Designed miniproteins, single chains, continued (5). Designs and how they scored, part 100

Each design is a single chain, and the fold is of that chain. pLDDT is the mean over its residues in the fold that is shown.

## One batch from the design tools (miniprotein)

Design m19473
Fold by ESMFold2-Fast:
Structure m19473 (fold): chain A 85 residues (1-85)
Amino acid sequence: SELVERLEELLERIEKLLKEISEKGKTTEEQEKEFDELFEEAVELALELGLLTEEQAEVWKKMGIPVKELRLEELRERLEELREE
């Protein structure tokens, strides 16, 4: 599915961004904006794939970055489960 591949690409981009932030030990405002934009796109794709409810998507988009980082792991697990079907 094109949506599954797009979500995987977004998750990989977010993970690379987080790794770069971790290696530098500091987050720039540009990196925070990029993270939020990529995370919002990932949430919208996950909603279209049925991995999230509309209520979960709205809550997740409003979370702070540290909580969104934890939700990335949950999104990856849900995506892998979908791929096993």
Scores: mean pLDDT 80

Design m19474
Fold by ESMFold2-Fast:
Structure m19474 (fold): chain A 61 residues (1-61)
Amino acid sequence: LSAAERQALILAAASLKLGTASEEDALAFLRGQGIETTAEELRAFAAANEAEVARMAAQLA
């Protein structure tokens, strides 16, 4: 996983945490970045990276 791909996943997960994006919108954003993933995989990523997701969510709020 590249640094750019990891940052895109963190941003998508943070937007979901804040309620600023729907699950479908987050997956569409990731597809646009060349990242093919499922809602289940995105949720698992968020759980594994909760500190980074929380930090990003705080910056976006």
Scores: mean pLDDT 83

Design m19475
Fold by ESMFold2-Fast:
Structure m19475 (fold): chain A 68 residues (1-68)
Amino acid sequence: SVEEAIELLREALRRHRDDPVLSSALHEAIEELEQGRIETAIKNLEVALSVAPDDELIRRALELLKEA
């Protein structure tokens, strides 16, 4: 669900708070999801995942959003 994806992204944001690129991308994606811009959020998260390919929280959130 979108709500589960947002929670996972908030946890990812906490873990990457000192990474300005990832923090900015995660913040933007959360705001996009809260505004109902699912497609834009998915695009932004795929860019974030390309920077942090081993981040399981971003990957799982992206999987949930693609099924929503």
Scores: mean pLDDT 82

Design m19476
Fold by ESMFold2-Fast:
Structure m19476 (fold): chain A 55 residues (1-55)
Amino acid sequence: VEVSGEEALAGFRAAIDAGKGDKEGIAEALSAVSGKPLTPEEAAEAVGRALLGED
């Protein structure tokens, strides 16, 4: 899924700050930030790539 590293990190941080640091909460936050429906697996991959500095 085409999610930028900046979008992935912003969504991840928003989910953690909202107390939704679980896999589903992170996927919902990234979907909202990117405007694209993401599965929990796709959200985890996007966050992982962003943390590794890959885009």
Scores: mean pLDDT 74

Design m19477
Fold by ESMFold2-Fast:
Order: structure tokens, then C-alpha cells, then sequence
Structure m19477 (fold): chain A 95 residues (1-95)
């Protein structure tokens, strides 16, 4: 849904503005269940000048900022765990 894409975009921009690690930003995008949102945000990650420009312009309340940062961290951590488990399973299957 459009609302999910907008939420994901704002969350990414807030995380960039706060200086979150690029690996965490990538895992957040990989953790998105909405393929349209994931694709759009992945394109932004590949255009760092545009991403930084948009991040500089994002304005949210302090409460919204904390919510967006938590959302990014939770999705990134879930994606990391899923990715690591998948890699371990693939390596074990190859032996």
C-alpha cells in the first residue's frame, strides 16, 4: 500500500539523517515485505547524493523520529538473522 511505501521512505531518510550504518540501511530495505517499497528504496541507496539531499529535508517530530529509528533497527535485525540463518543452511547443504 502507498502508506507503507511512504512510512518506509520516511524511516530510511530519518535513519540516513541520524548517520545510521550503511549495512543497517541495506538490511532494513532487504527486510521490507513490500516489493515496490524495497525496489524504490534500493534505488535511493544506489544514489547517495539524492538520498543525502532528501534526508537533509526530512522533518519529523521527536516521537516520530524515535519510532522510525526503532522500525529501521527492528527490520534490519530481523533481516540480518534471516540472512545469516539462510547462509549457514546453504553452507551445511553444500557439504
Amino acid sequence: MKEEVERALKALLVAVKEGMDPETLGLFVAGLENDEAAGALLRLLMDPERLEELAAKVEVSEEEREEYLRYVEELAERARRRWEAGLEAAIARSK
Scores: mean pLDDT 78

Design m19478
Fold by ESMFold2-Fast:
Structure m19478 (fold): chain A 83 residues (1-83)
Amino acid sequence: MAEYERRAERLLPELAAEAGLLPLYEEARARGWSVEEILARLTLALYERARKDPSAVIGPAGEKQVARAREILEEAERRLAEE
């Protein structure tokens, strides 16, 4: 798991910057979110942005991915609130 976590830690800030979501990434990191939770939040934010584009098509696989990302984010927010 170490290699996966190292790669994700290096790529997450770059992906966030490319998507214009660097402040969201920085806030999640400051709140102690895991790599998976940060990735889920970025996924949800990117999908919401794509959905605002009238030309964007969100298929069933994408909707399922968004639902999973939301579940992960809700759980992360709950843990932080209960701390």
Scores: mean pLDDT 64

Design m19479
Fold by ESMFold2-Fast:
Structure m19479 (fold): chain A 89 residues (1-89)
Amino acid sequence: GVAEVNPQEVTFDEDGITLRLNVVVPESTLVTAVFEIGDKVVERPAEKIYDEKGLLILRVKLSPDERAQIEAARAAGEKIKFRALIAEP
């Protein structure tokens, strides 16, 4: 099965997206980042980072085209939805 988790914080920078999740997940668990812009759904493998409490942070690198699309959506006032898909044992 797959658990769907909404991020507590989403940060966008020049290199990609950082999703902060308030969950503890083993390093061996497969995690996919998902973002939705209008009718477009994008699924990307994410780098797993853990904070001082062991809470999961996902880092996703964006292509120039994906970055331009996100910036255009944000400039237009469109809501971008972010979520994580976590593989269940």
Scores: mean pLDDT 78

Design m19480
Fold by ESMFold2-Fast:
Structure m19480 (fold): chain A 78 residues (1-78)
Amino acid sequence: ASQEEIDAEVEIALGEIMAAVTRISARNTGDPADAEAARRIDELVKQAEKAYSEGNLEEARKLVQEARDLFRARDAAR
């Protein structure tokens, strides 16, 4: 139950975060903070994908949450 719930949550969150990375990249902003946030989120997504592929769903969930927090913080700064 809980592992299947985490698995589904991580998959949905990864899709949402990838959409967010694309959105930030597409903004064509002259703000270096947007570019830095997009890079950091991309790094966290790659780490989460690696953890997910290794079966470490708890670590993948933590990395996804970090990426979400970073995106929210950057989005709130606009």
Scores: mean pLDDT 73

Design m19481
Fold by ESMFold2-Fast:
Structure m19481 (fold): chain A 84 residues (1-84)
Amino acid sequence: SKEDVMKLTQAEFALIGAETTLWLAERGVPIPLSELQSELAALREVRDELRKLYEETGDPEVAKLVERVDATIARLEALIAQQE
């Protein structure tokens, strides 16, 4: 549905933001802990919404997006743990 497309689009925007932050961190740009924590919180909400969407639709594209979100969450958690 159009609502499902909007949810997927919002998830992709959140992923692009987090992936950009990780890309900058890999290049030695200092990222505030608060920014990492905010992006982690946003991705966790996105993950919960996508899991619900997958339960409703069974769409393999949603499943792939959940895997990408889970991978990005793991990378953010590792970086946060290093700074705490």
Scores: mean pLDDT 86

Design m19482
Fold by ESMFold2-Fast:
Structure m19482 (fold): chain A 69 residues (1-69)
Amino acid sequence: MVTKEEIIEAAKEIYEEEGLSAVTIENIAKRLGVSKGTVYRLASLEEIRKAVIDEEVDEGMELIKKAVS
């Protein structure tokens, strides 16, 4: 059904819209239309937050580099 990749993508969208403090299991579950238990079975909140931060740093660097061309 929902995958760990979809959870991280939803968390990234929440982070971009409302910041890291809004990245919670409840907000992720609500965005994906699943139960909090489903999200918890696939990833921990700390794991999700770390993945979002790591991806945003990498994507931010690439976007800045692309935007200055």
Scores: mean pLDDT 74

Design m19483
Fold by ESMFold2-Fast:
Structure m19483 (fold): chain A 60 residues (1-60)
Amino acid sequence: MEKMKEIGERLAAASEEEQIDVAGEMLKEMSDDHEAADKVMARQRELTEENKKRIDEVIE
């Protein structure tokens, strides 16, 4: 988040041509910072595994 804030401030202060480069860097940081996406995916996988384990124990 600190990196994104810094990039945002640079974007606000940058010239029009530099804004394109800074925006690209911002998108790359969003892509590299998978925390939110990873948490959502991890929770979905956990719920799926818990459901599968419960079903497997009933079926077996």
Scores: mean pLDDT 64

Design m19484
Fold by ESMFold2-Fast:
Structure m19484 (fold): chain A 84 residues (1-84)
Amino acid sequence: SSVETLLKELETNINVELKKKGYEGTITISPESKTVSCTGKLPKGFCKTLNKDVQKNWSSITEKLTSKSIKLDAKSIVDFYTAV
């Protein structure tokens, strides 16, 4: 679906923003399970907190996601979840 395409673009841009901050870890978004999985070295609690919030707010996130917002959304997500 178009939403799955947007989620894949969001995943790609989140991984770009993580790399820009010097993290050697990556995320994967699974639309089927509404989960985020993580590999490599990411900040403590990043994956757990992001996954909890993604599952809780899935409908809101997917309804607001657009091709024009993805780069800013990815930056905002990484900035927020790496600041804690």
Scores: mean pLDDT 82

Design m19485
Fold by ESMFold2-Fast:
Structure m19485 (fold): chain A 76 residues (1-76)
Amino acid sequence: MRPKLTPESDARETAREVALVDAREVFDTLDLSGLPAEIAERLAAAKSPEELAEVALEVAEEQGLLEGLEEKVKAL
């Protein structure tokens, strides 16, 4: 179960767990077949939801998909 700390700390931990779930769904909507090897290695090495979310944002930014990514995230 999620740990209960202070209201602010608890919100950060909840956001990390949500980011992990959302990041996996987001990656399912992204086309990963054209990713540079460097980005693909960072994805494979990512263990935390923050790292996954950061890589997803960098991929979307480099491919010019940030605007479309917001719409796809709403559809999830």
Scores: mean pLDDT 57

Design m19486
Fold by ESMFold2-Fast:
Parts: sequence; structure tokens; C-alpha cells
Structure m19486 (fold): chain A 104 residues (1-104)
Amino acid sequence: MASVRLFQRLFASMSPEEREELLKLAEEYEKTKSLEAYRGIVELYARQLAKLVGPEAAERIRELLLRIAELAHQPESEENRARFREELARLVELFREAVARLEA
């Protein structure tokens, strides 16, 4: 199922002010790779996702995205790589469930 359609809907549901903030945070993240800028991006998407799939599912996706980002910013280790793979698998499953609800 196409996750691109979900992200397009999330972006479209944002206010003009939220879209401007998202673009500024995305530019900041590209320049600095700041975990705080990434957290801001996740928070904006999670607020819109809650409108489509409900707050519980949106919060689970938000928490997973933040954990994945924190693991990516940690020193590389076999343990951190294993945890990254596990959290990524959970995220894929939750996105699949969210997309299925939107396609229903």
C-alpha cells in the first residue's frame, strides 16, 4: 500500500502556518541533523495523523519515529542496529494499519 498517499493527506490537512514550520524544520534537519528539529517534524505529522487514524495510533507512530531517530543518533553498535531494525519493523506494521484504515 502506498505510504506516499498518507503523507500527502497529512501535509494537505496542515494549516499554512504548520506547513511553513514543517519546511523550516526540514531545512534545519538537513543542515544540522538535529534531533530536536526531527522531533518537531514528527510532532507536526502526528497531530495531523491523529485526525485521520485517531490519537492512540498516531501516538504509537510518533513514539516509534522518535525512538528510531534516537537510535540513528547513537554511536553505531550491533545492539543499536538490532534495536533500530526491531523499531523499524513495528513502524512499518503501524503504517500498514493506518493506511488500511484510510483505504477502507
Scores: mean pLDDT 70

Design m19487
Fold by ESMFold2-Fast:
Structure m19487 (fold): chain A 65 residues (1-65)
Amino acid sequence: SDEDDLLQYVEKLLELAKKSNSGAAGGIGGQVKLLLTYAQDQGYSQSVIDHIQKIYDEIQEIKEK
């Protein structure tokens, strides 16, 4: 499904952020924020939105290191 594809992509972005410097992790975080907005605008399930938000928060922690 589109929701499953989005979740898989966002999880790949998290793994990329973990391997990146803080600047690159910041850019990836920006992409995840846009995908979070997209999921909200498409009316995706709350569980999908919450999962993307959690990944965004994890990337914010990474970029501060």
Scores: mean pLDDT 84

Design m19488
Fold by ESMFold2-Fast:
Structure m19488 (fold): chain A 75 residues (1-75)
Amino acid sequence: EESNITVEDWSEDNFSEDAKKAILDIVKHLLENLEKEKGLTEEQKKEILELVEKAIENKEDIAKKLSEKIEKLLK
């Protein structure tokens, strides 16, 4: 169906360039939605995107990092 952004559905077993692009695209949509609904700032959106990129490069838990960052910002 249409895009519901669910970070927990992502798998880190097989990262490809396509997977990275898809993740960043999903994150961008999530951040735009959060800006509209929760008042996320442009600075926070940029920070989250950089965090996701670094998590991908460092093989960290992208879903966990993204979720924790968003939760901290929106608590």
Scores: mean pLDDT 69

Design m19489
Fold by ESMFold2-Fast:
Structure m19489 (fold): chain A 80 residues (1-80)
Amino acid sequence: VLEKVREEVEELLERARRSLEEPLPKEKKLEIIEEALRRLELLRDMVENSPESPEKEEILELIERARRELERLRREVEEL
């Protein structure tokens, strides 16, 4: 289950990054990033409620790094 969360986090980041490279309207790019951030928060809550393990700590760190990346991407889009 934690491995699936890791895959989803990586996919969310890749989709957000890809949207910046596509000729999409600014509003649509912001929507994609905001939806990714909302999904990421749900994944974080799910992981936080799982049993303690080294994998849990690694996934939580991954989620926090992904959140910071998405926040940076959102700011870049806002400046377009």
Scores: mean pLDDT 81

Design m19490
Fold by ESMFold2-Fast:
Structure m19490 (fold): chain A 69 residues (1-69)
Amino acid sequence: MRVTRVVPGDPEKVYREVVRLALEAGMPRETAERLGRAAARVVRDNGAEAVRVTADTETGEVEVEALLP
């Protein structure tokens, strides 16, 4: 099942939401945490207003896209 969420461009909120969705998609905790840190860093460095997080539970893929103004 594919789940898409838009998360405000707050590094801590992005980290928590990415980790949560990655864990729900069956990703190992260590991998989920690394992905969450990478996403939070992208938001911090690029000043994104929000991020789109897509998790696919069939493939185990999680994608994070920065949404710029």
Scores: mean pLDDT 79

Design m19491
Fold by ESMFold2-Fast:
Structure m19491 (fold): chain A 55 residues (1-55)
Amino acid sequence: MELLSLEELEAGVPPRSPLDAKIREAMERFKAAPPEQQDQALAELNRIVEEARKA
């Protein structure tokens, strides 16, 4: 399995799978979100990462 790490996503590595693309989208939402919504965005990111690990 080749999943993008959070560090690779920040380095602008292109997504290698649909799951990597979702992780990148969730990461962008987390970075752009106000503090109240950052917790929700982080939870969504963790959920997507867990789905990717199962694949």
Scores: mean pLDDT 67

Design m19492
Fold by ESMFold2-Fast:
Structure m19492 (fold): chain A 71 residues (1-71)
Amino acid sequence: SSDELMKKIIELDMKERYGITDEEEIEKKREEEIKRLEEELKEYEALAEKGDRKALMKAVALKLEIAFLKS
C-alpha cells in the first residue's frame, strides 16, 4: 500500500542518516530480498501442489509481495 511505501522511504532516510548514502546498496538489498522471497515462494508452491492449503495462501501472499517490490 502507499502507507508501506512511506514507511520504506522513512527507513531508507534513517539508513542514510546512520551510514548508508549509496543508492546502489539500497538496490542490492532490494534485489537480495526479492531473491529470498522467490526462493521461499518456490518452497510454498511445492507444498501447495501437494495439497497444503495454508502453503497455497502463503504462496499467493508472497507473489503479491514480490510483484509489489518489482513495481
Scores: mean pLDDT 74

Design m19493
Fold by ESMFold2-Fast:
Structure m19493 (fold): chain A 63 residues (1-63)
Amino acid sequence: MSEEEIEKKKEEIEKSIEEALKGNRVTLQVALHELQELLKKEKDEKIKEVIKKGIERLQEALK
């Protein structure tokens, strides 16, 4: 992927995480599952870092 494509994808993932954090517990659980599946399929290390941080944030919100 180009650097521009990586940055755009990072922004989209971060926006999805922020929207999920505003939701209820079910929304958080669904978003966590979706991010875990994305992490398994993602090959770009920069995007993986954003997904991992998102997973951590959602897990903390579920405590």
Scores: mean pLDDT 81

Design m19494
Fold by ESMFold2-Fast:
Structure m19494 (fold): chain A 110 residues (1-110)
Amino acid sequence: SKEEEIAERIMAQLRKDIKPLMEQLSEEAKEEVESIVEQVEDMLKWWVESKASIEEIEKDINEFIKKLQEALELKKPKLSPEEEALVRKIIELIEQALKKFVEEYKKLKE
């Protein structure tokens, strides 16, 4: 479907954008970020398969980003300043990718 094509394109772009940042992370941080990216892919697939409303998608995005920010604050005392900056940038790129998905998804409903 066109919705599936959007999800695949958004995921491909996100993986491309975060790759150089991930290469600078410790192995433990890389595994955690990969798990988060897998969760993003699963969310996009679920929204497409369930034909989720824009309101549901926006709510899920807000809740997910909040959880990521809370997780970063809990790990902050264990991270170097450089790793904190990289993880924060990755979270920003994830939020941008999810917002871009919503914009493209809205366009298909118009």
Scores: mean pLDDT 86

Design m19495
Fold by ESMFold2-Fast:
Structure m19495 (fold): chain A 80 residues (1-80)
Amino acid sequence: SELVEELKELIEKMEELIKQKKYEEALRLASEFLPKLVKKEPSLFPKIAQLVGQLRTQKSLEEMAKLVLEFLKEVLEELE
């Protein structure tokens, strides 16, 4: 329940930052949260590794932020 609550708060904050075009800040918040997510839900490690690989292909910060946001929303649906 705590993990789900923290994830919901992160998603809401990232959506706000993306609307303000603060993509780098949104990505920073997500990168700080991902290690905590892996510790509490280790089954997500392969999906997170794949996401990190995709981010290394140097897409725009906007595309990267939106990709991470969609990933976190999918994770939230799986945990609920």
Scores: mean pLDDT 82

Design m19496
Fold by ESMFold2-Fast:
Structure m19496 (fold): chain A 76 residues (1-76)
Amino acid sequence: SMEEIREKAIAHVEELTEKVVAELRKHGLEELAERVRELSEQIIEAIRNEDWERAEELEKELQELGDEFAAHVEEA
């Protein structure tokens, strides 16, 4: 169902956000953590409004931020 798809998408965004925010705060990157949180809120809003194209674009941005941070930490 569409409701089930929305719930799964929102849960995925929430899970990714919690992990990234926790890791960023652990490294003292509070400003970046707040930016990730703000972006995830926008993604959830897009999903609730069934604006799937916008949600996908914002999810890619969130994923790129996560990948950039992960690569930076692994190289350190």
Scores: mean pLDDT 78

Design m19497
Fold by ESMFold2-Fast:
Structure m19497 (fold): chain A 79 residues (1-79)
Amino acid sequence: EEEEKKKKVIEKLEEALKEYKKLGHELLALFYELQLAILKEDEEKAEEILKELKEKYNADPEVTLEIAKERVDALLKLV
């Protein structure tokens, strides 16, 4: 049941990611890739994206990770 909810949220985020990439919204694309990494429990990918967000946008990795986790939790509750 939790696995099905995660899969549905992943599919929605992947569609949003495609659109943000087409529109050239690099910051939003990276933030959505971070949310996907969290949902897939891919710690290595999450760290890579957090580093890129820090380098390109001076985003604090700890704060950014917290916001992304809160967003993921909210999305899972809507499914």
Scores: mean pLDDT 83

Design m19498
Fold by ESMFold2-Fast:
Structure m19498 (fold): chain A 82 residues (1-82)
Amino acid sequence: MRLRLSGVERLDENRYRVTLLSDEGVEEEFIVGLPGEEFVKEILEKLKPKAEEALKLPEPERQKVLVELFFEILEELKEVHP
């Protein structure tokens, strides 16, 4: 299934609500806790070149790459926290 990034909402300093839309039209919401701003900045700097290249792509390729980058960020965060 292909997923699209539908929305991102900041809940507080360390929590974000991310909404993904499937190709069946099903919306899934995730609440993501972040370990700290400095660590998040390091991950974003590491993935920044990929994000910048993704922003140059037309839709729907742009959304696909951005969703893939979001999952890479989550996997990097998961490796630091259980």
Scores: mean pLDDT 60

Design m19499
Fold by ESMFold2-Fast:
Structure m19499 (fold): chain A 68 residues (1-68)
Amino acid sequence: MIKVITEKGEFEVEAEEFGGYYTFDARKVGLKPGDKVIVTYKGVKFEATVDENGYVTVPSKETTIEKV
C-alpha cells in the first residue's frame, strides 16, 4: 500500500505494478490532475505531478506521498 497524506487526512491506497514501478489513482484520495505532490522513498524526496488521467507513478509501494 502507498501512504498518501492530504488536507483530508492519511490514506492507504492500492497500487498497480507495471514495469517495475507502481501506479495509483490519486483521484480516490481527492487529488486532481496537475496537483503537485512530494514523494518520499527511503529518505529521498522528489516532486511529482498527478497526470492528466489522475495517476501518480512511484518506484515502490513503500512510498509516502504528501500534497503540496
Scores: mean pLDDT 79

Design m19500
Fold by ESMFold2-Fast:
Structure m19500 (fold): chain A 62 residues (1-62)
Amino acid sequence: EEEFEREVARALAEIYLAIAKKYGPDTPELKAAIDRGEQAINDPEATVEELRAAMEEVKAAA
């Protein structure tokens, strides 16, 4: 169950990052949030909470 929720969170974060990269403002805040989000997504041991936090940072910066 946790594995399923983690992969859903990762997929949602990947979608948010992709859209933010294409349509988001060119700001240092968004760039930093995207860089942190990519680090979380690329970590196979990232928790659901970490993936959701990364997505929220991107959402707040976009």
Scores: mean pLDDT 79

Design m19501
Fold by ESMFold2-Fast:
Structure m19501 (fold): chain A 82 residues (1-82)
Amino acid sequence: MEAGQLLAQADYLYRQGKYDEAKKLFKEALKLLGASDEIAEKAWELFVKGNEKILRALTLARQGKYEEAVRLLKELIEELKK
């Protein structure tokens, strides 16, 4: 629940051009989901490059579908650990 709210807030800040604040909250959300700082940094780079799975997760977070958003990002974190 808290991670999903942080994701929605990060997306909002990114759309406002507040990239440093958005990155901080995005990385905090991913760390709550079990990511290391290195994995959270890699996920942020993928987001900036338009990664479909991350864009879908942020869209779900904006819609209040936090469980689905968190599930997609947990899958991404496990993929990036390999």
Scores: mean pLDDT 86

Design m19502
Fold by ESMFold2-Fast:
Formats: C-alpha cells, sequence, structure tokens
Structure m19502 (fold): chain A 100 residues (1-100)
C-alpha cells in the first residue's frame, strides 16, 4: 500500500469538491486571491507529490482512482480521474504562456 498515492487521492478529492462548491475553475489567469488558504495548500501539496513521483496529474489521478476502486468508491475514482486531467490541461496552458 503506497501512503503517498493515498495522500494524493485524498487531496484530489478535497480540491475537486472545493472547486465545485466555489464554482472555481483552475485557469492560469484567475487571481490567486480568489483561492482560500486551504485550496492553495491542497494544490501545492498535490503539485509537490506529482513532481516527486515524476508523473503527470492525469497519471496521478489514474493511480488514485485505482486506490478508490479497490476501496469500493467508484464516484471518488471518477472524480480524481477528472481533476487530474483538468490540472494537466491547466499546467500545460501555464507552461505554454511561460514559454512566450
Amino acid sequence: MDATIQQAADLMIAIARQFQANNIDIVFNMPRSDFTPQMIQNINDLYNIARQMGVSFAQLGDQAAAVFDAQGRPDDAATVRAIGRRLDDVLAQARAAGAA
């Protein structure tokens, strides 16, 4: 059992629920001041996990989904797959903007 993957899974669920509750889209032009301190902390923690593992957010989401599927939590598995892909898209856009 990988404690790091479980931590990432829990953070991805927290991020997804926080974004849905506040109608917040992660867009690279959105003011950081609109994020709560807890949202910023969860995003930073997840980013650090992805970097340390050398994986994309989509790959991390797929690994987290496998953990939730094993726990009998298919709705949570679907949520982490979705948020992982979304975070990869936002990161790709941010990198493209930074390269210009």
Scores: mean pLDDT 71

Design m19503
Fold by ESMFold2-Fast:
Structure m19503 (fold): chain A 75 residues (1-75)
Amino acid sequence: SEARARAGQLELLDIVAGVLDPEGAAAVERLKREAERYVAGDESALPALEEAARRVEAALAANREAVLAALAAHL
């Protein structure tokens, strides 16, 4: 179901946020907020969602080994 898929994605984001720096963790929280706004019908959230997604992507790339280790420990 969509709700289960979303919950799983949010759980994975929370796991990786724990190994990111404070700016990366803040980007994950912003990604979650803007995604919920967009899904709720606020199309004006899209630019902020895309910016948050880019910042999360950069933070994940910068912390790749820690992210992979955290995911492996929880999977």
Scores: mean pLDDT 78

Design m19504
Fold by ESMFold2-Fast:
Structure m19504 (fold): chain A 59 residues (1-59)
Amino acid sequence: SREDALRRLGERYGLSEAQLLELVELGKQRKRDEVLALAERLGISGDQADEIVVRILSL
């Protein structure tokens, strides 16, 4: 389910639901530089941030 996928992503990357949703919001707005800046702040790579956004948007 969507909730299970969000929980697994949060556990995998050590991110809260709020942090996952912030990444998705910036991704939806095509704010690439802001997505990369947030990824760095969260301790994940840009590729991991892209994977998170794509996976959540595909749910």
Scores: mean pLDDT 83

Design m19505
Fold by ESMFold2-Fast:
Structure m19505 (fold): chain A 55 residues (1-55)
Amino acid sequence: AWEERAKALEAAGYTEGEIFHLAKQEGHPLYQELVDKYAPMVAGGREGAAALAAA
């Protein structure tokens, strides 16, 4: 899901920051899937979501 689409965008020449910006700006489910994926990795969960929002 998220990784597959992120890889396609990277192959097209988009950077990580551009991918995040596009996903957030267009309301794409990519942004939400990324937040959900990284929430368990970050101890507060919310901290990971805040970091992604700041990207």
Scores: mean pLDDT 58

Design m19506
Fold by ESMFold2-Fast:
Structure m19506 (fold): chain A 64 residues (1-64)
Amino acid sequence: SLAKEIEELLPDVAKPENQARISQLLAELVREKGVDPATIGFSAKTDEEFAKKVRELVEKIMAA
């Protein structure tokens, strides 16, 4: 599943290519679940904050 692919990338979130792939997968997950695209809007200043917000968004999207 898209959510599992995102979780597999999170341990290496410090890699810019992984952040780009996670963002792409989040957009695909939103499209697949028919959730409001505004749900994926966030800002993060650190890789740790980025990972935390991604986990929260995946949980929110999957719950919708």
Scores: mean pLDDT 75

Design m19507
Fold by ESMFold2-Fast:
Structure m19507 (fold): chain A 107 residues (1-107)
Amino acid sequence: MPSIQEQALAILDEIEAEHPLETAPLLLPPDLSVLPNYLQRVPDPVSFSEIKERIRSGEITSFAEFRAEVEKLRDNVLKVVPSSNPGAADTQAVYDAFLARLDATTL
């Protein structure tokens, strides 16, 4: 079987390929020089690139840990993006697509 790391990275790559516009704001860490109060609202920021690096380094070793990090990313965005902003719906749609792929992988 492919490793957990190989499967987790493939899921993120597939989500990015299918939802490139919705994932673009989630790919890189937030620029804290532009968002000086971001850490007060989001004390533990995370991005897709940081999740991929933690998978590659062996810090994420289970699908449960992988799910928790992507859920944290979604929750962080929804703390700063109001529900009336299309970015909130886009972030939720990315997370829903992620869960569908994860569930298909972790039968």
Scores: mean pLDDT 77

Design m19508
Fold by ESMFold2-Fast:
Structure m19508 (fold): chain A 77 residues (1-77)
Amino acid sequence: SEVEKLLAEFEKDAREALARIDQAQTPEEVRRIMLEFVRRYAEYRRKLEELGATPEQLARFDRLVDEVMARAREKLA
């Protein structure tokens, strides 16, 4: 389904964001990655809702976002 394709793309994007955060050398770089990811999150969330994603699919999506944001905050601490 289109929803599952979008979720797979976002999962790949989230894994790339996690790797970029881990490799970041400065707090400024981490914040830039976070801002880029949050912008993409908003776009993906809207598209998923428009495509009729189930509550379970949206919860899976939200968990990926929480994971990336948590990793960034840990890196900034």
Scores: mean pLDDT 85

Design m19509
Fold by ESMFold2-Fast:
Structure m19509 (fold): chain A 65 residues (1-65)
Amino acid sequence: MSEEELRAAVEAIAAQSPEAALISAEYLGKQLPDAEHARRLAELLEEAGLHEQARVARTVADKLA
């Protein structure tokens, strides 16, 4: 998944309700090819102000490593 695709996914997640955004962040994190991509997803979510969603993506990254 490219940086551009990750940024587009974060924008789509940010447009959802907080509850739906948590589910989407976990699902997307698990579909990413490696821990680096999941870590980058967490960083982009945190930059967007989605701190709880970023925590979920970070947990997924830790499990992929």
Scores: mean pLDDT 80

